# Ledger of designs, part 7: designed miniproteins, single chains, continued (2)

Each design is a single chain, and the fold is of that chain. pLDDT is the mean over its residues in the fold that is shown.

## One batch from the design tools (miniprotein)

Design m4211
Fold by ESMFold2-Fast:
Structure m4211 (fold): chain A 67 residues (1-67)
Amino acid sequence: GLSQSEIKFLQALKLFDKDGNGYISKAELVAGLKKLAGLSDKHAQALADKIIKEADKDGDGQVNLQE
């Protein structure tokens, strides 16, 4: 499951969901991790993959924030 820190990060990303559709793409996760956590592209990609693996139940490569 997701850690408390990962859950808090996903809640923060909901404020940056410009479409308001409740989905965050891998690219948006990477951008958010770079801006909010100061991670490099490589580390942001690795963490985004981990978050998607734990939260993406549809297998579409996106995180559903409404879940």
Scores: mean pLDDT 67

Design m4212
Fold by ESMFold2-Fast:
Structure m4212 (fold): chain A 97 residues (1-97)
Amino acid sequence: SISVTNLTAPSSVAVGSDATVSGTVTGDQPAFVRVEIQNLTTNSAKQLVGQKLVKPGESFSFTISNLSSAGTYKVTVSAGPSVHTPTDSTSVTFNVT
């Protein structure tokens, strides 16, 4: 099985700043990790931050740029054997003030 563990984000960042989201993939096979972001305050459409292949036991990080609007943001991280077949999904929230 594939799992995302140790998912972390800053608690808050300033408007106009970047945020870094990081985590670890655990399992017995490489995983395609896909990261999406949504502004929950404005109910924005989900935006793709990025995706990459991560080996078992390895960490990943994604930088989210252009946080120009204040609000509560939800980052969703999905992992699976392909980008179209996620088998694990987790999320973290942070504030832009």
Scores: mean pLDDT 84

Design m4213
Fold by ESMFold2-Fast:
Structure m4213 (fold): chain A 93 residues (1-93)
Amino acid sequence: AAGQATVLIKATLKPGVSQEEADELAKRLEAAARATPGVTRVSASIDADNPNTILVLVQADSLEAARQAAERIEAELKAHPNVESVETRIVPN
């Protein structure tokens, strides 16, 4: 009955971050999103063409669940010393 929503997050890491550190951060972002009630799908991956970029896609059963997932992911990113910038977009469908 409630409209679904999609969260798109692009996190840019500082130069010199290892692939292992980027992979571990991506796993933490995925776990934070999956822990959010109402999240139906989550994928966090490193951009193959830009290894300093983590792309997070979250699908939620409501706009409120999408906002809560985005806030949790952003909190993880803001706490990480090697995150340079975060771009978040929430799209209701």
Scores: mean pLDDT 83

Design m4214
Fold by ESMFold2-Fast:
Structure m4214 (fold): chain A 81 residues (1-81)
Amino acid sequence: SSINDNSPYSRDDTQRTINSMSAALSVITTDDDLQRLIDAVRDVGNRVGLSQSDIDDIIQMIRDGVDPQDFRQTFIDRVNR
């Protein structure tokens, strides 16, 4: 993009959403909980303008059992591109 639309508001809203998702991860004990997290990643990713490829990469990290901090950081990095 030739225009940088990086606003403090958008960044803070994204951080709050990711923090809520990270808190939810501590209670994931079933396949249904995992599916709900994946659905939340898709919903949030679409709302913050992530590409389908970026969303799919993050979902793959979740399915591969990557640490919550690692996919959270990846989500933040891709939103801030």
Scores: mean pLDDT 67

Design m4215
Fold by ESMFold2-Fast:
Structure m4215 (fold): chain A 77 residues (1-77)
Amino acid sequence: KLREILIKHFQDEEIAEEFLEELEAAERGDLGVEPDPSLSEDQKLLARVLMGLSLAALERLDAKLKELAPKMQELAK
């Protein structure tokens, strides 16, 4: 569903797939985000998930959107 929405929005399958790749990596927490070492093991797991989904995902998406912004503006015309 998200892939279909992105394809409609960008009207470019390659752009949509690249965007999904970044989003999926952020959701998996594969962006090298490390939790605070002072936290307990359970808290580290929660912090890693939250940082992976919120901080890393936001930074990754923000960087990708910033790079794609001129292309998106052209497509939105």
Scores: mean pLDDT 56

Design m4216
Fold by ESMFold2-Fast:
Structure m4216 (fold): chain A 78 residues (1-78)
Amino acid sequence: DEEVRARLEAVVAELRPRADATAAGDAAANEELHNEALLRMAEILGLKVEEVAADTPASEMFARMEADPSVVVVRARP
């Protein structure tokens, strides 16, 4: 638990310099960084990550996670 928390904090610390260097208005760069953070955190938590097409509706993503709560669904890179 505490060790998992420390690992999550390490991911944030590792990605923080990249986030700080990325302009707030650069939606594509911020989205890519957010997705990378989510994938790394899911891996640390032992959750299964499933990638879907970038244009996949949110309702379909939620349906997949509703079927299996251990799965985190993320959009693939464009």
Scores: mean pLDDT 69

Design m4217
Fold by ESMFold2-Fast:
Structure m4217 (fold): chain A 103 residues (1-103)
Amino acid sequence: SMEEKVREAIEKAREYVRKAREALKNGDHQKAVDALIEAVDALDEAFKYKEYMTPEQREELARLAREVKRLADEIIQDPNASEEVKRKALEIKRRADALIAEL
């Protein structure tokens, strides 16, 4: 069902946000941006089915989008992150900002 697609996409986003946090804790910027790309892709997938979301799911989607943005900002501000990693984080931040604006 479309409701199952929303639930699965939110759960996937939550899992990849957790993986991104762990990667950053370990200093692995590349693994962190890879996980954040998966997370923001999952958030975009959930948003395609926004008409089937409960208010609680919409709040969770907004919370996860803000967390993705926060983690991307941490990467952008880290002097040890490569220019390529920072460029990817900036794009992730832009996508998260777009989702937040629509929620």
Scores: mean pLDDT 91

Design m4218
Fold by ESMFold2-Fast:
Structure m4218 (fold): chain A 74 residues (1-74)
Amino acid sequence: MQKMIEELERALKEIEEIEKLPLEELIERVKKIDEKRGIKRTDEQLEAIVFAALGILEAERDIIEKLLEEYKAK
């Protein structure tokens, strides 16, 4: 159980660090990934992807927080 708690806490910190990044930095990260894959998107498409990714991260954070609460509760 302790190892699982540590992994969940690490994942939560990584999500929080990403969520703290300014929108411009998040867009640049997606753009770099697209460039490696040979994909070109408009700024509007990149922004939409970032907002979608942030929504997924928010949902993942909620799940991780609930799991941590369950594992730490006893």
Scores: mean pLDDT 78

Design m4219
Fold by ESMFold2-Fast:
Structure m4219 (fold): chain A 91 residues (1-91)
Amino acid sequence: APPDPAALAEMERLVERVRAAEARLAAGVAPREIVREMVEERLAEARARGELTPEDEAEARELVAAMSEAEAAELLARLAAGAAAYRASLA
């Protein structure tokens, strides 16, 4: 059976976030700032669903704070590769 529509919608949102991140990288925005904004958006979504614990929120922010620019760039590259693979699977 195909994936459920909600799972497909979440993947499409991830693809759009990755596109926005790629455009901002091309514009010269620092990788860590892009990752920080992406994490804050996901934390806000999890909070809205009642799925965010204070511990998970603190851990996510600590990981971003400890992250180097090189590590942030690597993470964004991996997300872009995942989004590209998802798009290719739809062709």
Scores: mean pLDDT 78

Design m4220
Fold by ESMFold2-Fast:
Structure m4220 (fold): chain A 73 residues (1-73)
Amino acid sequence: SEAEKLIEEFEKLLKELEEMLENKAPLEEIMKKMLELAEILYKIMTDPNVPEEEKKRLRERAEELQEKIEELR
């Protein structure tokens, strides 16, 4: 389903961002990918076919990652 594809895209972007942070990628590249993650998260949050528990979990993961990025600058 489209919902499953969105969750897969989110997980992929999240993993890529975590790897970029670990490898100390340029902040500009991290910020660009974070915007992509936020766009996918918005689609997930507005999709009625995604369970509420899953929406909460994915949002919390994105918020944790955002906090780590904010701590860089």
Scores: mean pLDDT 83

Design m4221
Fold by ESMFold2-Fast:
Structure m4221 (fold): chain A 85 residues (1-85)
Amino acid sequence: SEEARKEALRLVAEIVRAALAGDVAAAEALGAELGRLHAEHNGGSEEQIAEAAAKGAEQARELAAWAQANPEEAREVLAELERRI
């Protein structure tokens, strides 16, 4: 749904904000939440939900490393995400 899409965008924006703040642990936790919500929305099993959470945390960790290395580009991405919410 449109609401689910906006909520996902809000979570991604929060991940980028945490990454830019240097809070990798917060980014990982938010990434895990995003992965879990996506799997739950798609009717995933407990195993699929856990796997999606782990993958979400991993992707958020990678995104955090990228954002710390490229803070200007990361701020541009955050601004674009906020425009879509």
Scores: mean pLDDT 85

Design m4222
Fold by ESMFold2-Fast:
Structure m4222 (fold): chain A 64 residues (1-64)
Amino acid sequence: SARELAELLAELIRRARERSGRRVPSAADIREVAEEEGLSQETIDAILAMYTDDRAGVRALLAE
């Protein structure tokens, strides 16, 4: 569950980066992409909680 949510978050961050042009997308950018993917509000809330709680770790995950 947590691993699958982390993988989903990584995909949404990549898409949000391409869409917004921001290296670190906002929670709103991620929400918009997740809503377009048809994810449930519960799943979106869980993903955004992960992103907000460990933003530094998420940035490290996306480092090139």
Scores: mean pLDDT 72

Design m4223
Fold by ESMFold2-Fast:
Structure m4223 (fold): chain A 77 residues (1-77)
Amino acid sequence: GAMAEALARSERLGREIVRFWLDKLFEKYGLDKEKFDSLSPEERAAFLNRFWDDFAKAKTDEEVKKIVEEYNKELEK
């Protein structure tokens, strides 16, 4: 019913917000999309949880770029 539809919409909105930020991370900040896409769903979830915690503390584009560089190094391993 309406509650199940509201939950499904909330889940889709959450995924769209994550995709919006991921697009910026790949295109603007240089996050390695190919290596990120090679991760399992569980590894991507763990990666993003750590990333979002660090990203939430960033106030400038330079700070975001430094965070992305560190996480790109982790994706190399």
Scores: mean pLDDT 74

Design m4224
Fold by ESMFold2-Fast:
Structure m4224 (fold): chain A 70 residues (1-70)
Amino acid sequence: GMAEIEALLREVAARAPEVAPLVEAAIRAIHDGDYETAQRLLVRVYLLHPELRPLIERAGRLLRELAESA
C-alpha cells in the first residue's frame, strides 16, 4: 500500500539526501492521485542513482498496483 511505497522512498532519501526533494514531491503526487508525476520523479531518481534502482523498482511496482486498485 501507500505506507510501503513511502517507506521505500524515505529509505532512498536517507541513502541519497540530495534527491530528498524529488522523493517528497513523489510522495505528495501519490497522495494527490497523480501517479504519472510520481512515476516520472521515480525515473529521475533511478537515472541519478543506479545503486538505488532495486528500491525504486520495488516502489514503482507497488505504485502500479496502487494505481490499478484506485
Scores: mean pLDDT 85

Design m4225
Fold by ESMFold2-Fast:
Structure m4225 (fold): chain A 68 residues (1-68)
Amino acid sequence: SMMEKMEESIEKLVELVVEMVKEGVVTPAQALHIVRQMVRKEAEELGLSEEEKEELIEKAVRRLQEAL
Protein backbone atom coordinates (compact mmCIF):
# COMPACT_ATOMS: atom_id res chain seq x y z
CA SER A 1 0.00 0.00 0.00
CA MET A 2 0.98 3.68 -0.22
CA MET A 3 1.18 3.83 3.57
CA GLU A 4 3.60 0.87 3.71
CA LYS A 5 5.77 2.48 1.00
CA MET A 6 5.84 5.69 3.07
CA GLU A 7 6.92 3.71 6.15
CA GLU A 8 9.85 2.24 4.16
CA SER A 9 10.77 5.74 2.87
CA ILE A 10 10.68 7.06 6.46
CA GLU A 11 13.04 4.29 7.64
CA LYS A 12 15.57 5.15 4.90
CA LEU A 13 15.21 8.89 5.55
CA VAL A 14 15.81 8.44 9.30
CA GLU A 15 18.92 6.30 8.62
CA LEU A 16 20.30 8.98 6.26
CA VAL A 17 19.59 11.85 8.68
CA VAL A 18 21.13 9.94 11.63
CA GLU A 19 24.29 9.50 9.52
CA MET A 20 24.31 13.27 8.85
CA VAL A 21 24.13 13.96 12.62
CA LYS A 22 26.98 11.50 13.30
CA GLU A 23 29.08 13.17 10.56
CA GLY A 24 28.42 16.61 12.09
CA VAL A 25 26.56 17.90 9.01
CA VAL A 26 23.41 18.73 11.05
CA THR A 27 22.51 19.02 14.73
CA PRO A 28 19.91 16.68 16.35
CA ALA A 29 17.45 19.61 16.42
CA GLN A 30 18.00 20.26 12.69
CA ALA A 31 17.59 16.51 12.03
CA LEU A 32 14.16 16.55 13.74
CA HIS A 33 13.12 19.56 11.64
CA ILE A 34 14.32 17.95 8.37
CA VAL A 35 12.51 14.66 9.07
CA ARG A 36 9.23 16.39 10.03
CA GLN A 37 9.33 18.66 6.96
CA MET A 38 10.28 15.96 4.43
CA VAL A 39 7.69 13.45 5.68
CA ARG A 40 4.97 16.14 5.74
CA LYS A 41 5.83 17.31 2.20
CA GLU A 42 5.94 13.77 0.74
CA ALA A 43 2.64 12.77 2.41
CA GLU A 44 1.03 16.04 1.20
CA GLU A 45 2.24 15.44 -2.40
CA LEU A 46 0.73 11.92 -2.25
CA GLY A 47 -2.64 13.33 -1.10
CA LEU A 48 -2.71 11.49 2.22
CA SER A 49 -5.26 12.51 4.88
CA GLU A 50 -4.36 14.81 7.79
CA GLU A 51 -4.61 11.81 10.16
CA GLU A 52 -2.28 9.68 7.98
CA LYS A 53 0.22 12.59 7.70
CA GLU A 54 0.33 13.05 11.49
CA GLU A 55 0.73 9.28 12.05
CA LEU A 56 3.66 9.13 9.61
CA ILE A 57 5.33 12.22 11.11
CA GLU A 58 4.95 10.74 14.63
CA LYS A 59 6.48 7.42 13.50
CA ALA A 60 9.40 9.21 11.80
CA VAL A 61 10.12 11.41 14.84
CA ARG A 62 9.96 8.38 17.16
CA ARG A 63 12.39 6.40 15.00
CA LEU A 64 14.79 9.34 14.81
CA GLN A 65 14.70 9.89 18.60
CA GLU A 66 15.34 6.16 19.22
CA ALA A 67 18.35 6.23 16.81
CA LEU A 68 19.92 9.38 18.33
Scores: mean pLDDT 84

Design m4226
Fold by ESMFold2-Fast:
Structure m4226 (fold): chain A 93 residues (1-93)
Amino acid sequence: LEIKEIDGTELLKEAQKYVEEGAKKLAEFGESEESMQGLGLDLAELIEKAGEGDAETTLAHLEAAAKYARDKGAEEAAKYFEKAAELIKEHAK
């Protein structure tokens, strides 16, 4: 049922959704999008870089975001960022 050319785009779209959910959960813990920008969490730039083959930069930012979220007690946000990182790794292989 699936076309192989869709797999990479699907993984990036799913990663985008997880980053958005993580950002939303982190904001619910009192963190602003400005704080997330300091972590390099510009969603459009992260997905663009991963799509262009710079997955390592995207992964580094997602790992930093997950650690930051856990340090703030936003464990659910951290899990979303970790899930996004897994999808980026899958796309990059």
Scores: mean pLDDT 68

Design m4227
Fold by ESMFold2-Fast:
Structure m4227 (fold): chain A 75 residues (1-75)
Amino acid sequence: EPASLEEVEAKTAEELAEARRYEKPVQVAAAERMAAANLELARAYHEKRFAEAAALQAQGPALAAELAAEVEAAE
C-alpha cells in the first residue's frame, strides 16, 4: 500500500525540479522540507520500522500547517 522508496524518490525529484523552475524560493523551500519528510516516511516503511512510520505520519499534518503558515507569512 505505501509507495516504494524508489517510487517516492523518483517522483519527489521530478516534482522538486518543476517547483524550482516555476515557484518562488519560499514555496520551493517548503516543498523541499515536505519532500524530505515524505522520503523519511517511505524509508521507515521500506525498512519495516512501522512504529516510527506511524509516528512520522502522525506528525505530517503539523508539518504541513507549519510550512503553509511560513509560505503565507512570506506573501
Scores: mean pLDDT 76

Design m4228
Fold by ESMFold2-Fast:
Structure m4228 (fold): chain A 92 residues (1-92)
Amino acid sequence: DIEELKEAYERNKKLGQEYLKKAEAGDKEKAQKALEMIKLGEEGARDPSKRVELMTKAMEKMKELNKDEVGKIAAKAAQYYILAIEGEKELE
């Protein structure tokens, strides 16, 4: 259902933006790591042959971020953005 996919995309995009904004306010370096994870997810979605490798790198960055509260917020931002990117592909 395209409408359900649109709703999931919009929800994940909004949550990603909200969490990224909170991470930026708390720790610019951790927000930057979240942006790096988002770029890896975006590249993986565009190139399926590299998806596993790039997702593995994103997971490694997520473990580095999950050491404190702001890092967890940054990791959630990246996770929601990656879900939005995957959802956008389903809408194409």
Scores: mean pLDDT 78

Design m4229
Fold by ESMFold2-Fast:
Structure m4229 (fold): chain A 80 residues (1-80)
Amino acid sequence: SSLLEEAKKLKKEMLEAIKNKDFDKLRELLDRMQKLDNQLQAKAQELRDSNPEEAKKLLDASMELGALIVGGVTLLLVEE
């Protein structure tokens, strides 16, 4: 799935931005991750009955992105 590939890439970029304390990159990535999280949830909803295994993978990715978004927002709030 292209959404799962994008989620994996954004997760890696997010972790690197946190490690490097690149707050400008972190702000950019948070916006992209929020948009992708919405897309993952919408696609999972579509596939829930026809392909529950793929829907679960999309929801798992959404949950992981959601946790990273919360972590990233918390870091930005502590910084500012």
Scores: mean pLDDT 82

Design m4230
Fold by ESMFold2-Fast:
Structure m4230 (fold): chain A 84 residues (1-84)
Amino acid sequence: MSKEEIARKMKEKLINEMKKRKVPEEAIKVVEEVLDKLLENPETPQIELREELRRKLEEKKMSKEVQDLALTYTGLFVHEVKLL
């Protein structure tokens, strides 16, 4: 299995986990956009992805709880993908 295929499966698992935790669909869309950016450019710094995610979630007026949850899940994914 390629690194790209593993990363895509990890992304699908992450999105499904967020859906189970009742994260709003708009927040999930923002997370998906940030994850897709990482998959297209794996060298993108973690801090840049984190700042972009926070900014987009704030623009969508997501609660702090939703922001913290999305940032935590995205941070774990970024760490795991960069280990591939």
Scores: mean pLDDT 81

Design m4231
Fold by ESMFold2-Fast:
Structure m4231 (fold): chain A 71 residues (1-71)
Amino acid sequence: SRTYSVDAPLEEAAEEAFRLYKLLFPDRGYQPGYEELIAAYANRELFEEPLDEERYRELVRLLTERAKAAD
């Protein structure tokens, strides 16, 4: 696993979180709601400290954008 600073660009963390989604669900397209589950997992496991509300919402937005682009 990889650990990110809470001040780091969220794009890399979003890419890793989306990679984990693709690993778990390789043949599935966009599923409403899963981006929040993956963001919650990433917030707990991938960051040195939990993200604040603003940065957490941005992570969800980035994951949603990537998921829709992949579908």
Scores: mean pLDDT 69

Design m4232
Fold by ESMFold2-Fast:
Structure m4232 (fold): chain A 78 residues (1-78)
Amino acid sequence: SEPSSELEAFLGELVLAPVGSLIPIPAGFTDEARAAAERDLGVRLERDGDSLRVVRRSTLHPLEIAERIRRLVARFDR
C-alpha cells in the first residue's frame, strides 16, 4: 500500500504540475509505466536526469484523471 500511495501521489503531482515542472522519478517507475501514464493521462513527459519534465498538461476532467491514476497504480504497483 505504501508503494501504491507513493506512485498515486507522484501521478497526481504530475497531472497538476505546470508545463516546465521537473518532478523526481520515484523508485521502480519504468519507461513502460511512463508511456502508459502519458497515454492514459494525456500528458507529455521528457526525462531530465532523475526527473521528468512536464511538456504537455492533461486536458481531461479531474474525475477522469483520478480514475485513470487508480488504474495505473493497480497495473504498475509492484
Scores: mean pLDDT 81

Design m4233
Fold by ESMFold2-Fast:
Structure m4233 (fold): chain A 56 residues (1-56)
Amino acid sequence: SMEELREAARTFAEGEANNDQAKFNAGGRRLFRFLERDEAATVEALREESAPYRSK
């Protein structure tokens, strides 16, 4: 579901931002399954969920 996709993207983004390898790996594995089905939706969800952690 879209909710599961957003959760996977958020977990991955949190892992990346906080240097939490367990969350990064868990989120990444879940995102990989969504990428196989719908790359565009997965990329969009990751972009949105990672936005709060992209401070420049």
Scores: mean pLDDT 76

Design m4234
Fold by ESMFold2-Fast:
Structure m4234 (fold): chain A 93 residues (1-93)
Amino acid sequence: SKEIEEAVEEVERLAKETIELAKKLLEAAGKNQKAISTGIGAALAAIGAEFEARILREGKASEEEALEEIKRSLEALKEVKKYLEEKLKEVEG
């Protein structure tokens, strides 16, 4: 389905952006344990979201169920990215 393919592509794009921000936070973190933990957690969340979206695309779930779960992962990943941007500003500012 085009809708599922577009949703998976959006998750993959956002996951890549989230991992890039997580790397920046980890590079800027120094000895800040909260920043380190946030960066690692965000990178793992992005990897998990991409993996889940790909499995849902290929899996036994209905198109509607797969789309709902992928959209849920996408929204969660957007929140993670926003939190990373806030933490990066705190560490750099």
Scores: mean pLDDT 84

Design m4235
Fold by ESMFold2-Fast:
Structure m4235 (fold): chain A 92 residues (1-92)
Amino acid sequence: KKEIEELARELARTLRELGELLAKAGMDTLAQSLFSLADQIEEAAEAGDEKSVRSLARATRDMLERHLADLPAEARPLAERGIELAKKLVEL
């Protein structure tokens, strides 16, 4: 439970940082999706809804993996960090 909450909060922070960077790059639709996912992950984590946290992490992993090649070079390390955190949450 505590490990899931900590990883979920770190994932949400990473997604907000990535979203801000993508918004600067003009990728507004993807940035908005990341902000929405970050809010949902944080809400689920605060509620102790581990099933929703894992489901949202899986959706985040799949979305970031699909878009990784299309991201600005500066955004890729944050996206890869997001994928890493999402995989850890799914595998817990």
Scores: mean pLDDT 87

Design m4236
Fold by ESMFold2-Fast:
Structure m4236 (fold): chain A 66 residues (1-66)
Amino acid sequence: VEISEELKEELKKLLEELLNVPSSSQDEALKEMLSQSLEDVKEFLKTRHSEEDANKVVELLEKMRK
């Protein structure tokens, strides 16, 4: 039910590396992505990033969902 600290750290690293999200905005971006459906997040990411990068983010979000 709770978000794993390990998964949260891994996702924050992907946000910084792939989406260029600054550390001050990572928690806000994470909260926004967790509120979206996995399909919506994947489609959004595919428009701006590679499908491979989108799949990595979606897989982590799926593992973090309760």
Scores: mean pLDDT 69

Design m4237
Fold by ESMFold2-Fast:
Structure m4237 (fold): chain A 66 residues (1-66)
Amino acid sequence: AEEAIRGARRLERLAEAFAKMGHDEVSARLRELAREGRRLAETDPEEAIRKVQEGFALASALAEEL
C-alpha cells in the first residue's frame, strides 16, 4: 500500500512538470494513472503498483520522443 502511494505521488509530480511544459494531455493521463494507483492501494496493492509503473513507462517513453 505505502509503496503504491509513494509511486502515485511521484507520478503526480511528473504530471505537474509535464503540464508546466505544455503537455496537458500527457499530464492528464499520468494523473489518471496516479489516481487509479491510489484507489487500488488498499484493495489491490499489486495492481496499484502496475498502474503506477504504467504511468512511469509512459512518461519515460514520451520524454524521449519530446
Scores: mean pLDDT 79

Design m4238
Fold by ESMFold2-Fast:
Structure m4238 (fold): chain A 87 residues (1-87)
Amino acid sequence: SEIQDLIIKTLEAYKRVIESLDLDPETKARLLEVVDKAIEMAKEGKSPEEIIEFLREEAARSTDPKLQEALEDLANAVRVAYNRAKQ
């Protein structure tokens, strides 16, 4: 699916952003784990809405403000990409 490919590319692009951020190694590792799970969900054919919900749920479970901020930013990036793709 063109939409699924776009979502995967958005998630993979964000992994590169995370690797370049000045964050604690533990926070980076946790972010990369969540992003990798989201990529696998997309490859399994989960909807963009399900992936966005997953990212928001992971953000809500976090007590780390930087992790929460990054996951909310990623969820928004996926939402924006999806909204543009369905036009």
Scores: mean pLDDT 85

Design m4239
Fold by ESMFold2-Fast:
Structure m4239 (fold): chain A 94 residues (1-94)
Amino acid sequence: SMEEKRSKEAVLQMHIDAIGKYLKEMQENNASQEEIERATEIAESSIRYRGSYFNLPEEVINKMIAILRDGVKNNKIDEAVEEMKKLATEELEK
């Protein structure tokens, strides 16, 4: 149903927001590069698990992970979060 699509979208958006907040807090607390890399690997695993649970195509999941990695590397986590949410939303609305 349309209501089920909206519910899945909202849950995915909340998880992506939580990932972004966690990684930003790590950077703001002056976490080491090694700690940030470990946190990013955990976030990647979470995106793969939740994306698969909501039946996102593997190609979309891989694009979301690439966006996250680029955002972390370039200190553009907020932009990465918004791009990932847009990509996930567009796929769920198909």
Scores: mean pLDDT 85

Design m4240
Fold by ESMFold2-Fast:
Structure m4240 (fold): chain A 79 residues (1-79)
Amino acid sequence: MKSPLEELREKAREVIDEGIEKLKRGEMTPEQALREVARRIAELAWEFREKYPSLPQDEVDALMREAVEEARRRIRELE
């Protein structure tokens, strides 16, 4: 069974992948894609903290930061 942190990580990856696909299809600009991904990752972290109050804030914050940086890197590689 996946831990809540593993589930959050997987959903953050899905959000990044969706943003990249929309960028590749010309549905979003690079700036719009990064902004949308960051917003959705923040919403996911909020939802997971409400669902799992015992999740360490520092680990969630680190995961969010890593996910946004991964999105920024992948978007930049497509420019």
Scores: mean pLDDT 82

Design m4241
Fold by ESMFold2-Fast:
Structure m4241 (fold): chain A 66 residues (1-66)
Amino acid sequence: MSEEQKEQLKRALDEHLDRLMADFGVPESAREALLAALKAQVDAAENTEEFGTGSYAAAQAVKAAA
């Protein structure tokens, strides 16, 4: 995964996912935690498949912490 692809994914998370979660009334702390975890997975991913796997793991970790 290129730096440009990572930036595009992070931008999409900020532009679409945060807004969507806010519209559904997700608490700010939960939104911040999930976005931070997903952005960290974008940075750690070497390819799109790893990002998919990491995103799923991050979502499960946030759910387990709740």
Scores: mean pLDDT 69

Design m4242
Fold by ESMFold2-Fast:
Structure m4242 (fold): chain A 80 residues (1-80)
Amino acid sequence: KELEELIFEAEIVKALARMVHWIAKKMGVEEAAKLADEAVRLADESIRAAKQGDLDKGKELLEQAKEKLKEAIKIMKEAE
């Protein structure tokens, strides 16, 4: 169950990060778009690590992805 939960959360984070990247690009907020793209990459790496049985690495990468996504959203809120 832990593996399935980790992959599910990582897929959600990846989907949200892709959406944030698209919105940031449309708003012209280059830094937020870059951070969102990094979040997508980290979430994808988390999924790969989890599928290889490395739950600890998967969790660490997922936390990094969530941090990058949070930073991207913060920058977009502060844009203007």
Scores: mean pLDDT 86

Design m4243
Fold by ESMFold2-Fast:
Structure m4243 (fold): chain A 92 residues (1-92)
Amino acid sequence: GPKADEAAAEAAEAGARGAKEAKSPKALAAAIAAALNAAGADFLVRFMGDYEAAAEALESGAEAARTGAEEPGAREAAEAAEEAAEELREKA
């Protein structure tokens, strides 16, 4: 539904913002990985209706972002992805 679509899109935007704020290549890579996984989750929700697969994609993105958790951008991306994954699991 629209709320799940918005959560996935917001997680992707948070990942993109994290990439801009990243101070190291590790944090940048983590933020980009989170944004890509969030975009994949949005695709799975909007075109496949697969909330379980979308939640798993966001959880994978959050895990990737946690490798740069000490960097502000990576931490923000991880938190956004975790929130979006929880919301999608409520729909599954």
Scores: mean pLDDT 68

Design m4244
Fold by ESMFold2-Fast:
Structure m4244 (fold): chain A 90 residues (1-90)
Amino acid sequence: SASAAAQAAKAERQRIIEVVRRISEILGELEAMLKATTDPSLREQIQKEIAAIKKRVSDALVNGLDALEEVLREAEQVLEEMKARQAALG
């Protein structure tokens, strides 16, 4: 049987996979919004947010799960803000 430490390590690895997958899904939604919007101000903001999330993921990958979960929370907030701005335009 796997030790408690081995089970904890496996759970952490699965959570990292889930967090990275969800961040990738959010990036995909932001890129789809970027293609769908014609407003120059919103386009510029979405491009900046995509670049910022990609940088934060790269930085967080060396710092572990807690850093990645923080990036996920920030990415979810950005997605909600961009969706609200897009809705206000049309």
Scores: mean pLDDT 87

Design m4245
Fold by ESMFold2-Fast:
Structure m4245 (fold): chain A 87 residues (1-87)
Amino acid sequence: MIEVTVKLVDTKTGKVLGEVKAKLGAKKKGDSFLLSPEKGVEGENVEGKEEAVVFSGERFWATKESKKATKQLNDPNLELVFETKEL
């Protein structure tokens, strides 16, 4: 089983604005797992505004070992950072 931590990060400051954890089913493809959340993952803005950053329908690839991956959003000041851990 894979645990995924998704962080919403301000790229100008490096500050983590929100964090969500999910346990996902992994499908093996080659030497890596394809991780796909059943629903979108939402982060919160630490300025007290809820900013819905949805990782819905998207897939990313991870090895069985803990790895960090990033996905840039349409806003160039925001990115989603994915950290994976095999349980």
Scores: mean pLDDT 50

